Designed miniproteins, single chains. Designs and how they scored, part 113

Each design is a single chain, and the fold is of that chain. pLDDT is the mean over its residues in the fold that is shown.

## One batch from the design tools (miniprotein)

Design m3934
Fold by ESMFold2-Fast:
Structure m3934 (fold): chain A 102 residues (1-102)
Amino acid sequence: MEKRKAREERILQRAVEYVREMVEKGLFDEETAILIAARAMAYLLENTPDDEEVTDEQFEEAVEKAWAEYLKALFLNEPVPLTDKEREYMERIRKILEEERK
C-alpha cells in the first residue's frame, strides 16, 4: 500500500505541474488542463506496473492520448464521460493548485 501511494503522489505532482504549465502558457483553461492531467494519471495508474517508476516520456504519451480522446469527443460534439477515479484525481489536482495559491 505505501509504495503504491508514494508512486501515486509522484504522478499527482507531475499532473499538477502539467496543469500549471498549460495554464501559464495560455494553452488551456484550468478545468480543461485538470481534466487532461487527471485522465493521463488514471491511464498511467491502470496501465503501468505498480513497481515501476513512470518516466517523463510515459507521462507525455498518456497526456497526448488523453488530449486526443478529448479533441475527438469535441469534434463529434459528444460529452466526455468521467470515471469515478478520474473525478477523484481532478479533485486532488484542483485542491493542490488552490493550496499553492496560498
Scores: mean pLDDT 77

Design m3935
Fold by ESMFold2-Fast:
Structure m3935 (fold): chain A 88 residues (1-88)
Amino acid sequence: SLREEIEKLAQEILALLSKHESPAEVAAVKKALEQILNSKDPLEKEMLAGALEVHLATLLRFGDFSPEEKARLRELVDRFLELVDEEV
């Protein structure tokens, strides 16, 4: 199901983030993901998606991740947000 695919993507993102020592930007991305998963309001989901993008951009720019991990994190978050938007 669409929800199962969204949850699987969230789990993969969280697993990738959990491989690294948790700086504040990692905690912010994790919180935004959790809030999106639990939201039922389309407007709230849109606002949270915007917040997730800001935190992700900071993490990708300044976070101590390999180029491969950064590329995978971007890919997973893009797919997660695509499916969340499809579910509305």
Scores: mean pLDDT 81

Design m3936
Fold by ESMFold2-Fast:
Structure m3936 (fold): chain A 67 residues (1-67)
Amino acid sequence: MEEKEKELLEKVEELAKKAEEPEALTQLSNLGFEAGQLGFDKVAGKAFKAANEAYKKRKEEEQRRKE
């Protein structure tokens, strides 16, 4: 694995742990796009999956607050 790919993967994993923060969702999406442009499909996939999971959790919390 290239050093850059490993660096991006580590950032994705750290941001996934903090995915409840709005800024983390944006950063995950940006990292996924960057990794995809560099051809690191594995990292891009993990970043977008983490972003989708964060988005889902945010929508569930918002739904609870609307009641």
Scores: mean pLDDT 76

Design m3937
Fold by ESMFold2-Fast:
Structure m3937 (fold): chain A 98 residues (1-98)
Amino acid sequence: TAKENAEKILEAGRELQRTAEEAADRVLAVGGDAGRPVAQQIRDLARRALEALKEGAKGALEHPELSKDIAEGSKRYADGVKAQIEALADAAIAAFRA
């Protein structure tokens, strides 16, 4: 249903937020003050993505006939942003350990 599809989008957003918080914390744990710019970049990426996902959830409710496609697109988008955040954190941590 449109409600179930909107709930899936919001759950993807919650997972993205948890991923970003964990990634930022990992960067700060290894890099300390030198990690702050990357941690901020991760937070900024998550903030923009969460805004887009909230709009996606609203769109799924307003357009029930498109709700499945919106949910599938929103999940792919959220998964892509999570992968980008993890790659950014991993690259920063590797650089700090070099």
Scores: mean pLDDT 90

Design m3938
Fold by ESMFold2-Fast:
Structure m3938 (fold): chain A 85 residues (1-85)
Amino acid sequence: GVAGGEAGLAAGKAGDAEAGVEGAREAARAAAATGNRRGALRAEIGEGVALIGLGVGKVAGDAELAAYGAERGGETALEGAREAE
């Protein structure tokens, strides 16, 4: 739900990029369950951004970059979930 995206953003800011990705994924699933195509697509994009940020941050050894990607992805997923409601 919407709370999943918010939790993802908070975890990302705390430097927990994996929790941020999980929050974004939950927001994407919640958005998809509503049948709102635009909200679901935005939430899926947010999940993708969080995953890319985590991957790039891990490869670079940059925890801040990983957290930033998770935060931005979680924010986009939250917007998608809000739009889907």
Scores: mean pLDDT 66

Design m3939
Fold by ESMFold2-Fast:
Structure m3939 (fold): chain A 76 residues (1-76)
Amino acid sequence: SDKEKKAEELKKEIEKYMKLAEENATDKKKTAEYISKASRALSEAQQTVDGELAQEVEKFYEEGLKKVEEAMAKAA
């Protein structure tokens, strides 16, 4: 369905920005900007797709954020 395609595209956006945030973990400004972009993709999912699909996107966001937080801790 169109909603399933939208959820997959938003998951790819979140993964992309979370990986960029993780790679830039030494740069707090860049990391925050990438997390902000991933958060906007999550917000779009919550507004545009069915609850189960939105939960899948939220899980990808949370898993990505955890990896970024771990990378930032190691970079300190």
Scores: mean pLDDT 85

Design m3940
Fold by ESMFold2-Fast:
Structure m3940 (fold): chain A 88 residues (1-88)
Amino acid sequence: SELEILRSRITDQKELDGLLSYIDSIDPKKAQQIRDAIDKGDVDTASKIYRDTMYRYLLSQGLSDDQAQKFADDGSDYFRKIVKKVLE
């Protein structure tokens, strides 16, 4: 139904806003670069900046390189999926 599509779109937008707010709390300049990339429809650039920002943050929280890389890659894949849904 149209209501289910609308609810899905609202949920995806709220999820994206939450992810961007979280990045803004870590690195406001990188959050702005991600927003600028999304505004241009550049999902690849947005996802790479998200991944690299998360990777650096996870290392700063004491994760090993292997753990930080895996979690940043998984998080970036999820972020890319949400950005694509919002832009559809």
Scores: mean pLDDT 87

Design m3941
Fold by ESMFold2-Fast:
Structure m3941 (fold): chain A 65 residues (1-65)
Amino acid sequence: VSREAAADIRMIGLGFEAGLGVSIEEVDGKLAIRTEEDTERARRLQEEAARVIKELLGREAVIVE
């Protein structure tokens, strides 16, 4: 499960980074979601990524500027 959860995080991060310019990093045991865009769309995408990570992996995600 832990190994599969890590793979899911990588796949989500790769998809967002390739298509949306959003990156996911692990910091202090939490997942940090970053973007270089400062639009409302980018904010919504960060929130969706955090929701997906919480629902699929049961882990906390933090939106970072």
Scores: mean pLDDT 63

Design m3942
Fold by ESMFold2-Fast:
Structure m3942 (fold): chain A 107 residues (1-107)
Amino acid sequence: SLTKEQEEAISDLEFLKNELDTLIEAIRQGKLSREEVIEGLEALKKRVDEMIEKYKDNPELVETLEKVKQLLDEAIEALRAGAPRETVISLLEKAKQLLDEAIEKLK
């Protein structure tokens, strides 16, 4: 059975994953400017930072969140460098995979 803290962590990770999915889909559809995508990624980074502080006593979850943050930073730099959409989506899909792995580990 899941503890209340594990259930909350899963909920926070699922929310972050859903926000990533929404952003990936918007990028695929060409709905957002480059600047709007960067703003969305910066907002996600802030949420990851808040989760790192919230879950600081869980070193394995913090390590995963730091890797997610690094991939978001790489996506922002790729966007600023004019990289293809597919490169940015690939980085965000890797971040999503790390979140999926963290969710399964908490179950």
Scores: mean pLDDT 89

Design m3943
Fold by ESMFold2-Fast:
Structure m3943 (fold): chain A 99 residues (1-99)
Amino acid sequence: SLEEELRKLRKEIADLQEQIDDVNEAKNMTKEEIDEFYKKHLKSIDFLLEYAKKRNVPEEIIKLLNEAKEQIEKHKDDYLAIRKIVSEFVKKLNEIKKK
């Protein structure tokens, strides 16, 4: 229906506006701020990996953490890529917890 298409379009517009806001934020970040953001997220993942090993967390979660770490390490100078990787990791983790 037209109402369903309008609701879908409004959501797509909101998602695009958020992406524009993220890009504008990234443009204003210094190299030093990006490096600090990178280091902070690597430390967080390393902490979670050590916790997961000690707590016999499901292998699926350990694989997700290792994948996120590898992707972040490949994008150390890319604030938007790091944010996307972290967001996708959190989304996948929440989907696993829902089971």
Scores: mean pLDDT 80

Design m3944
Fold by ESMFold2-Fast:
Structure m3944 (fold): chain A 80 residues (1-80)
Amino acid sequence: MTLVEKKKKEIEEELSKKIEEINNDESLSPEEKAKQVLELTEEYGKKLIEWVEKYAPEKVKEVKEEVEFKIEIAKRALEE
């Protein structure tokens, strides 16, 4: 496993756990859940990009595209 793959897995596991906590919160509306998921996806995406820019700059473009794709999915959930 590369350093980027390892860091990506760590960030994705943390994000996944947070998203699961939000989705299991019955007190939140679907819109509130989608908004919180979007905010977390943007926050964790930024952390990953900043790490990759520092330690593996050759992978920055690829990681940015993956992060943007995940953010777009989260935005669509909020808009629908």
Scores: mean pLDDT 80

Design m3945
Fold by ESMFold2-Fast:
Structure m3945 (fold): chain A 98 residues (1-98)
Amino acid sequence: MREAERLALEAAELAVRAARLALQGRFDEAERLLREAEEKLREAERLGASPEVLRAAREAIEGARRALEGARRGDVTAAIGGLLRAIGALLDLERILA
C-alpha cells in the first residue's frame, strides 16, 4: 500500500472511531479524532492519493461529522445515520485498496 493510501485509510478509521465516541456522548474526544482524520486526509491528498480514495475517506469524515452534530442535538436518526455512512465509506475504501 502506498503512503497516500495508508493515510486515507487511517483517516477513515479515525472518522469511524469519532462517530462511535459521538454516539457515547464523548464529544471532545470525537472532535479531536475528527480533526486528526481531516489532517491525515489533507496529507493523503498532498501525497497523490487517487480521487476515488480521497472521495471514500472524505465520505467517512462527512458521516462522522453528521454523527457528531446529530448526537450533540439529540437527533438519534442523524447520529446513527452518520455512523453507518462512515462505516460504509470505510468498507468502500478497503474494497478500493484490495
Scores: mean pLDDT 90

Design m3946
Fold by ESMFold2-Fast:
Structure m3946 (fold): chain A 71 residues (1-71)
Amino acid sequence: SEKTRQRIIDAAIAVLDENRMQPIEKITLGEIAKKAGVSVGTVRRHFRSKTELIFAAQYAAGKAQYEKLTG
């Protein structure tokens, strides 16, 4: 579901923001899944790796910040 994919990205953005001072390597898929209200298996259906999810989250956050500054 596209809605589920977006919810996982939003949760990853929030987890990354909450853990700004923590190395990315210490952030777990379980923590992101819990925040999104889904299973880790559901996260893995949408993203092949933690790295792919983190890159998607960083891209989405950057795009949202750009839109906020230019809108």
Scores: mean pLDDT 80

Design m3947
Fold by ESMFold2-Fast:
Structure m3947 (fold): chain A 85 residues (1-85)
Amino acid sequence: SVEDELEEIYGEMVIMHLDMIRLASKNPETMPVLREMTKLMREVDDIVSDLDAGRQSVEEALERVRELLERMKKLYDEALKLYRK
């Protein structure tokens, strides 16, 4: 269901954010990437707020969080490249 997909995406983002926190704690040079990823998590909070206020559908929320997930994946890949060099 759309709600199950939203929950799965949110869970993936939370895990990735936690992995990034762990990476940044060992590699301070990746801290700017963590800051950008934290901003994306705040945008997720805004999406949840809009959903709770009835300003968007679950389908609209799903589309918005999918876009944020793709941006987060790109940031995480960039951080991993910095870590391996």
Scores: mean pLDDT 84

Design m3948
Fold by ESMFold2-Fast:
Structure m3948 (fold): chain A 87 residues (1-87)
Amino acid sequence: SEERERLERFVTELFRILAEYLKNKDKEKALKEIKKLAEERGAPEELTQLFLEILELSEQRDKPEYTKQLAELLDQIEQLLQELVEK
């Protein structure tokens, strides 16, 4: 559906923001861009909140639980996308 494609574009943009943050460590810029997607472009707040949690988790990349916690957040994103397009 067009709505699912729109949501997948937001997910792509959010992952791009996270990738840029991991490269440059500019957390303020990442937070501003995520907020802009929600407030100015209509990305679901529930979706942007999950990416904010991934960004916070990225501060703990060296911890042994990081990969498991990241996988759990990615699963929540997938579940949320199904819920947002489900009838």
Scores: mean pLDDT 78

Design m3949
Fold by ESMFold2-Fast:
Structure m3949 (fold): chain A 66 residues (1-66)
Amino acid sequence: ATVDPEVFDLEVEAALYYIKSAIYKVEAERALKRGDFETAEKNIKEYEEWSKKADELDAQARAVAA
């Protein structure tokens, strides 16, 4: 069957948060390469926060799908 619209919306939001976390991870790696440890630390914290929120949304989508 096709994905339920509610599950689809949650999965899309989770995917967007994963993309956002990936951007922060890339920015952290770029900062590390140029020796900007303060910017790297800030971006690593953002990466962890948005990745965690994405995991929570993915878990909610799975609960709704069950």
Scores: mean pLDDT 83

Design m3950
Fold by ESMFold2-Fast:
Structure m3950 (fold): chain A 91 residues (1-91)
Amino acid sequence: TAQEALREALDAELAALRQRIADLRARFEALGLPVPASLEQAQADVDRYEALLRRIGLGEIPGSPELQAELDALRAAAEAHIAEAEAALAA
């Protein structure tokens, strides 16, 4: 169903963000570089995203436009913080 597809897509996105954060942390550690604050911020953003998904009862209740906007903002924040860490590693 559309609701199941949305839940699976959100779960996959959350897993991908967590994996990307873990991979970046491992790369900084392997290079002997300090882990940037942006990566810790990305982890916090992802944790808030997951907590909000649990609170609204994902898979049983469709999100309101306001809740969808909050989820989008948390995802965007996590992506931005990940991008800062990637840029720091590339420099």
Scores: mean pLDDT 78

Design m3951
Fold by ESMFold2-Fast:
Structure m3951 (fold): chain A 92 residues (1-92)
Amino acid sequence: GTPYRLTVTATAKSPEYTPQVEKALRELGDRLEREEGATDVKVSVTGPRTVTLSLTVPDHEALQGSLRLILEFARENRDLLESVVTDISPAA
């Protein structure tokens, strides 16, 4: 299939929650690598309340699985999160 690049930008409700959001997003990245075959997984703190996860998934099936895991992440961490934005582009 066609690989896709995903960028997940998580904004914490306050700067005090940013370390917890970073930890949760790193755990999401690890899970995406193991379950969906994600590669080039990077987590970066990009602002006082902003953490970004970037990754590549191998095909459309992995993209669908990844979007489910991202939705679950947002739901499970709703008390910490102001927003979660996912940007999707073809990787090749």
Scores: mean pLDDT 90

Design m3952
Fold by ESMFold2-Fast:
Structure m3952 (fold): chain A 79 residues (1-79)
Amino acid sequence: MSLKEKARELIAEIKKIIDELLANPNLSEEEKAGLQEALAQLDETEAQLDSFSEEEVEGLVEQLEKLNEYLRKKLEELK
């Protein structure tokens, strides 16, 4: 219901997609390293989420939605 709840849901969904991508043997070592770094950044963002203003959470949700779309397309390309 809140923007913070939406952000947490998006982070969880993105983490699931990254986990699926990391399990794919066709990914390069460089791509896997980038995805692991993204997971660490998502964990930090989630931990700091309660400290964000409504405006910051709104911008974060927009960024997370773009990242979710990008990662879903990448997952489809590898299938």
Scores: mean pLDDT 82

Design m3953
Fold by ESMFold2-Fast:
Structure m3953 (fold): chain A 93 residues (1-93)
Amino acid sequence: AELERLERVLKETEEYRELIKKHTPDPAKLDSPVAKKVLEADRLFEEGKRLIAEGLALAAASPVPQPEARALIAEGGRKVEEALKLYLEVGLS
């Protein structure tokens, strides 16, 4: 259930990211609040994906539950959710 939810959030965040990317302001608008939110969301999303991948790799490498793996996945999930929130705020604007 939790892994399925995480996969759904990752997919939705990627879809919103691509949509926002197509409508991202030109370099001339880099100082806009919208452009700054997109850059922050991109950073959070990439960091979140990296943490989730690291956590899943640790879980796969061990036959016993790894607290560190769960912590990485949870932290990555939080970052992805924050990125999704920022992308949605940009899309709503």
Scores: mean pLDDT 76

Design m3954
Fold by ESMFold2-Fast:
Structure m3954 (fold): chain A 78 residues (1-78)
Amino acid sequence: SIIDTMKKLSEDSIKYGKEGNKKGSLILTGSSSGMGILGSRDDPQTSIDILEKLSREMEKIGNKESSEIARRTLDKIR
């Protein structure tokens, strides 16, 4: 499903961020966020929960650009 793809991409983005692969993390954050917009049509609450977690985890890692992408996407679907 779109939501399952979004979740997997968000998890991989966080993993890459923790490993220091900022560029890979950023690309996967963008992909997860795009899936979140599509998935929010059918399941907005799950999309919101995934994006909130992604934004918080990226902020903790110090990947500000990734955190901002997830936050901006969250604001669009709220």
Scores: mean pLDDT 86

Design m3955
Fold by ESMFold2-Fast:
Structure m3955 (fold): chain A 94 residues (1-94)
Amino acid sequence: MELFEENPLLGMLAYSKSEEDMKKAAIESLERAIEFVENGDLEGARIWLRQAILSAKGVDEEAVRLAQRALRFVENGDLERAIRLAREAIETLR
């Protein structure tokens, strides 16, 4: 993973800010997904879980994995496990 040889300092600073912003976006998306699950809006929950996966992708692979599992539990109607896994994903991103 050493592909930016032309200006490594500028690349590292841009990635650092982008990673922090993506982590925050993933946390916010996961929190919204939990709210939609608690309100019984499973379509909203699926949309926000997919958004969280996209935001966490390339930043935290464990959070991606947990969010993907949470999405499957929402689709299967196991809402308690979905909320638990989404909360675990938030903890890994903190």
Scores: mean pLDDT 78

Design m3956
Fold by ESMFold2-Fast:
Structure m3956 (fold): chain A 92 residues (1-92)
Amino acid sequence: MADEAIKAAEEAGSPAGVKLARTMQEAADRGDPGLAAQNAIGAAHSVAAARKTPEALEAGDRASELMIQAANRGDPKAAVEAGAEGVREAAK
């Protein structure tokens, strides 16, 4: 759920991650899988940058792969779900 991604980004101290996690859900609601994935990737990378640890950066990169796969399937909801999990992984 995008709500979990928003919370994870907030706890990681990433205002950019919070905004992008919200906009990925809005893009999915409009039926735009490419924009949903782009915003989800941005959210994960913003959270990873806020944490500034090697582990967070690796998690962000792995999350990006999952979100790209969801977008390639043309599934905006799956892109948001993959993005939410990716942001949570990057926030660790």
Scores: mean pLDDT 75

Design m3957
Fold by ESMFold2-Fast:
Structure m3957 (fold): chain A 82 residues (1-82)
Amino acid sequence: SMAEKKRKLDKDIAIGLVRIIKGVKNIILKNIEKKNLPEEEKKEKIKEIEEEVEKILKILEKEMKTKLKMDDKEIEEILKEA
């Protein structure tokens, strides 16, 4: 049915979005590690990036639950596959 095809497409898009977020995070973290900065400053920047990415992922999870009507199990599977 069209509804089943739409549900699969929504999941595939959500997986893709999580993968992009993780990929961009990894590039940012790699660039921070390559900078000639004191170790304490690198650790603080890495922590800030990880906290911001966690917030972005929580927003995406909330949108998937409220707007795409995904259940918690489906969201967990998306996050694990990505």
Scores: mean pLDDT 84

Design m3958
Fold by ESMFold2-Fast:
Structure m3958 (fold): chain A 80 residues (1-80)
Amino acid sequence: MKDLEAEIELALLRMEYSITKRAYENKKISGKEAIEELKKIIKRLEELIADPSVSEEIKKEAKELKEEAEEEIKKIEEEE
């Protein structure tokens, strides 16, 4: 149950990440708004990684997505 819930949460976070990235690329949201949304995604990924009931496989995928989101924030900040 908890593992299935974590899998669904990770899938939703991947979708939110993709939506946020595309919205920023298409100038539908500002860099500040994109960074704010990405930071929210990172926080939720950190919660998933910290949950002892979540499988190591899901945690690995969550860590990879977190790194991807952190790199995206860096790119947006460089555009200033």
Scores: mean pLDDT 84

Design m3959
Fold by ESMFold2-Fast:
Structure m3959 (fold): chain A 75 residues (1-75)
Amino acid sequence: SSADRSAASTLGSLALDIKEHGMSKEEAIEAIEKAREQGNLTEEQAERAIEAVEKGEGPEGMAKRLLELAQELAS
């Protein structure tokens, strides 16, 4: 869907920001919640994104998990 493609783009941008700026898990979760508040992610998409970053180790691991979710949503 167009909403899933838009969400995938948002998650890809968040993954890049996390990796490039070395964001903490708390900062990553805050960024995801802000994206949901702005309407760039649905509540369900934001919950899945938060679960993904919680399973990631460090900025690289969190970014990888968000990119995997983005690819899943874009399919």
Scores: mean pLDDT 85

Design m3960
Fold by ESMFold2-Fast:
Structure m3960 (fold): chain A 55 residues (1-55)
Amino acid sequence: MKKLSEKERRAAAAIQADVASGGAPRSGAEIGREVGVSTALVTRVAREHPSLAAP
């Protein structure tokens, strides 16, 4: 990632935290609701930055 908006950064951090927690993977809707961003934004960030969920 080069630069992200505040909302994109929150979505990225939530995706990484979800992966790091080792729990059941959350949907984009659940992550979006938790960090206060749209499901579409969470899905886009995950799609554009698949390394966020990389092992």
Scores: mean pLDDT 70

Design m3961
Fold by ESMFold2-Fast:
Structure m3961 (fold): chain A 77 residues (1-77)
Amino acid sequence: LSEELLRDAQESLETMAISVSDIAYSRTTDPKVKQLYKQDKQLSEQAREAIRRGDEQTYQQLKAQRQQVLAESDKLA
């Protein structure tokens, strides 16, 4: 795949992740879980911006951080 097509796909996935995290945040009543979804949304927004800048290394680091935040959310559920 071309790098341009890969970036477009990654940006689309991050946009979806932001929407999902925002919905989860608004529908969650547990303050700790709510805080984790807020962090996930912020990391996804930063990841999308990194993709738009062409900073693939930062994008991969942010993606890994989001996975850690979601793992903490799973422990609380």
Scores: mean pLDDT 77

Design m3962
Fold by ESMFold2-Fast:
Structure m3962 (fold): chain A 103 residues (1-103)
Amino acid sequence: EEEEKLVELFAEDLKSRFPQLTDEEARKIAEILAETLKKHGLKISQITPYEYEFILKALRYFLEDGLSVEEAIERAYKESKGPIPKYIIEAVKKMLEHIESTR
């Protein structure tokens, strides 16, 4: 499935950008994003540049700045250049909560 290959590529991109993520964490958060989008009838290929920027900023604030899940999302949202849908916020929250649970 094309989506499965995109999940693999996304996990690799995240690992490249955030080397502090384990391979297991990067793969699992990529799966969480894809599964959350699928529940809303969407695919990873449909993520907009503003949505992707929001995802990366939330991960950066959480992983590099040591912010809580809530603080990382709030800061990334405040810096967003466009509207961020609730399903993207839901996905990011689940992604960050997964990383928190493994550490």
Scores: mean pLDDT 85

Design m3963
Fold by ESMFold2-Fast:
Structure m3963 (fold): chain A 112 residues (1-112)
Amino acid sequence: SPEEEALVEEILERLRSEDPLVRLEALGQLHFIRLYRPDLYEKYKEEIVEVLRELAENDEDPDVRLLAARFLEEEGVEEAKKILETLPKELSREAREAFLRGFEAARRFFGL
């Protein structure tokens, strides 16, 4: 739907926010869409993977890099494995909470 496509465009913009908490919440929203709306995810997959590569390689926040690299590993991007080797194994509590807020916001949007 136009409203659902507008949400994905908003998420892509939020992934480029100067605030790392906004980027972490956007990654949570994206994770929900990938799991529960794979049809919507596939329409934007190429653009999503491009943004996630940028975040995994260049983001100043290590939790954003970790989440982006984990997403890319799940997509079969081989370069993600090398990035993951340079990062902490676990998310910080603040990053986990931001991610879960984004996930729950997406869940509410889709009425699930």
Scores: mean pLDDT 89

Design m3964
Fold by ESMFold2-Fast:
Structure m3964 (fold): chain A 95 residues (1-95)
Amino acid sequence: SEIEKEPFFRPEWSLEEAIQEVKASPDGYYVVVPSEVDPDIYDIAAKVLGQVLLGVYDAKKKKVVYYDPEKKEDVEFDSVKKFYEHLQEKLKERS
């Protein structure tokens, strides 16, 4: 899967470990880990404005889905790169 080429992909970490690392990390940091229940799903933990946001990457659909707490809705992206660019723009708009 192309997601396994991400610089913050951690095949050995649980989602709980990813959340702990992201909590201790600067805003804009994210980690991708394999889902424990579905081999085609990857969990994403990202730090945005002091909050840990959780997303999911579906490797079959090649889409990222995350819940946007400001819009109170799920937002879809065509790639992890587009998801990350969206997070960067959110941080920039709040700067």
Scores: mean pLDDT 76

Design m3965
Fold by ESMFold2-Fast:
Structure m3965 (fold): chain A 65 residues (1-65)
Amino acid sequence: SAAAEEEARRLAEGLQAGHPDVRVEERDGRFVISLENPTPVRVAAAAMAVAAMSFLGIEGELVLP
């Protein structure tokens, strides 16, 4: 739904605001989260964002270098 997509966008914005090395791309209602400098904390934060998006019915993907 549009509301779920908007909520997923808010999650993506929050992730990028808290983690400047995280890049988030929206493609066809799907979110691609890329980590240029992966640390355990950043990977956990990105994984939690993907899990939250999944709960909203939105597809998220975590990409590591």
Scores: mean pLDDT 80

Design m3966
Fold by ESMFold2-Fast:
Structure m3966 (fold): chain A 76 residues (1-76)
Amino acid sequence: MEEELQKQKEELKKLLEKVYQAIYEGTLNKEYDEKFAEELKEREKKIEELLKNPELLKYITEVSNELLEKGKAKLA
């Protein structure tokens, strides 16, 4: 049981990294602008579902804070 949660946490991390990495690389390469834009939306939906779990909620919150702390998500 515990291993399943850890696997989901790692998958979430990699999912987030891949999603945000696509944004960063998209800025540089711009090739993934269309394709990854659609994938991003679908990925967000999946993440929201995972947020139903209290364990994942805290985990996602920490991951999001890490990304925000870097200031990469805050490009306003």
Scores: mean pLDDT 63

Design m3967
Fold by ESMFold2-Fast:
Structure m3967 (fold): chain A 98 residues (1-98)
Amino acid sequence: SETLLELANEIEKLAEGKDMSLWSAIAALSLPAAVHRMLGEEDVELTATSIEEAIKALKEKKEKSEEEKEIIKRLEEMLKLIKEEKLTADEAAEKIEK
Protein backbone atom coordinates (compact mmCIF):
# COMPACT_ATOMS: atom_id res chain seq x y z
CA SER A 1 0.00 0.00 0.00
CA GLU A 2 1.31 3.43 -1.03
CA THR A 3 -0.54 5.04 1.91
CA LEU A 4 1.28 2.90 4.49
CA LEU A 5 4.66 3.59 2.84
CA GLU A 6 3.91 7.35 2.89
CA LEU A 7 3.07 7.13 6.62
CA ALA A 8 6.29 5.12 7.24
CA ASN A 9 8.27 7.85 5.44
CA GLU A 10 6.54 10.55 7.56
CA ILE A 11 7.51 8.67 10.76
CA GLU A 12 11.10 8.28 9.42
CA LYS A 13 11.37 12.09 9.10
CA LEU A 14 10.54 12.31 12.84
CA ALA A 15 12.98 9.53 13.80
CA GLU A 16 16.21 11.16 15.00
CA GLY A 17 18.86 8.80 16.38
CA LYS A 18 18.02 5.46 18.02
CA ASP A 19 14.28 5.84 18.70
CA MET A 20 13.32 2.16 18.45
CA SER A 21 9.57 2.86 18.88
CA LEU A 22 9.53 4.95 15.69
CA TRP A 23 11.73 2.46 13.78
CA SER A 24 9.49 -0.47 14.89
CA ALA A 25 6.45 1.43 13.55
CA ILE A 26 8.26 2.09 10.22
CA ALA A 27 9.10 -1.64 9.89
CA ALA A 28 5.49 -2.68 10.64
CA LEU A 29 3.97 -0.26 8.09
CA SER A 30 6.47 -1.32 5.37
CA LEU A 31 5.63 -5.06 5.54
CA PRO A 32 2.19 -4.99 3.78
CA ALA A 33 3.66 -3.13 0.78
CA ALA A 34 6.50 -5.68 0.46
CA VAL A 35 3.97 -8.58 0.59
CA HIS A 36 1.71 -6.86 -2.00
CA ARG A 37 4.70 -6.51 -4.37
CA MET A 38 5.49 -10.25 -3.97
CA LEU A 39 1.92 -11.62 -4.24
CA GLY A 40 0.25 -8.98 -6.46
CA GLU A 41 -2.63 -8.51 -3.98
CA GLU A 42 -3.19 -6.70 -0.67
CA ASP A 43 -3.69 -8.90 2.40
CA VAL A 44 -6.25 -6.89 4.40
CA GLU A 45 -5.71 -8.99 7.57
CA LEU A 46 -1.91 -8.48 7.37
CA THR A 47 -2.49 -4.74 6.76
CA ALA A 48 -4.73 -4.51 9.87
CA THR A 49 -2.18 -6.41 12.00
CA SER A 50 0.69 -4.19 10.74
CA ILE A 51 -1.25 -1.01 11.59
CA GLU A 52 -2.01 -2.41 15.09
CA GLU A 53 1.72 -3.15 15.62
CA ALA A 54 2.66 0.36 14.41
CA ILE A 55 0.11 1.99 16.78
CA LYS A 56 1.44 -0.13 19.68
CA ALA A 57 5.06 0.85 18.93
CA LEU A 58 4.23 4.57 18.68
CA LYS A 59 2.17 4.49 21.92
CA GLU A 60 5.08 2.89 23.85
CA LYS A 61 7.05 6.15 23.42
CA LYS A 62 6.71 8.01 26.75
CA GLU A 63 6.84 11.54 25.27
CA LYS A 64 5.06 12.04 21.93
CA SER A 65 5.30 15.05 19.63
CA GLU A 66 2.11 16.57 18.18
CA GLU A 67 3.10 15.09 14.79
CA GLU A 68 3.44 11.60 16.34
CA LYS A 69 0.01 11.99 18.02
CA GLU A 70 -1.53 12.99 14.65
CA ILE A 71 -0.01 9.90 12.96
CA ILE A 72 -1.39 7.66 15.76
CA LYS A 73 -4.87 9.21 15.30
CA ARG A 74 -4.76 8.66 11.51
CA LEU A 75 -3.64 5.04 11.95
CA GLU A 76 -6.42 4.37 14.52
CA GLU A 77 -9.07 5.87 12.19
CA MET A 78 -7.77 3.78 9.24
CA LEU A 79 -7.68 0.61 11.36
CA LYS A 80 -11.33 1.10 12.41
CA LEU A 81 -12.45 1.42 8.77
CA ILE A 82 -10.33 -1.55 7.64
CA LYS A 83 -11.80 -3.79 10.37
CA GLU A 84 -15.43 -2.58 10.17
CA GLU A 85 -15.76 -2.15 6.38
CA LYS A 86 -13.05 -4.63 5.16
CA LEU A 87 -11.30 -1.87 3.20
CA THR A 88 -7.73 -1.76 1.93
CA ALA A 89 -5.39 0.83 3.51
CA ASP A 90 -5.67 3.08 0.44
CA GLU A 91 -9.51 2.90 0.49
CA ALA A 92 -9.58 3.69 4.23
CA ALA A 93 -7.29 6.72 3.72
CA GLU A 94 -9.49 8.04 0.86
CA LYS A 95 -12.63 7.72 3.04
CA ILE A 96 -10.99 9.63 5.94
CA GLU A 97 -10.16 12.54 3.54
CA LYS A 98 -13.89 12.96 2.76
Scores: mean pLDDT 76

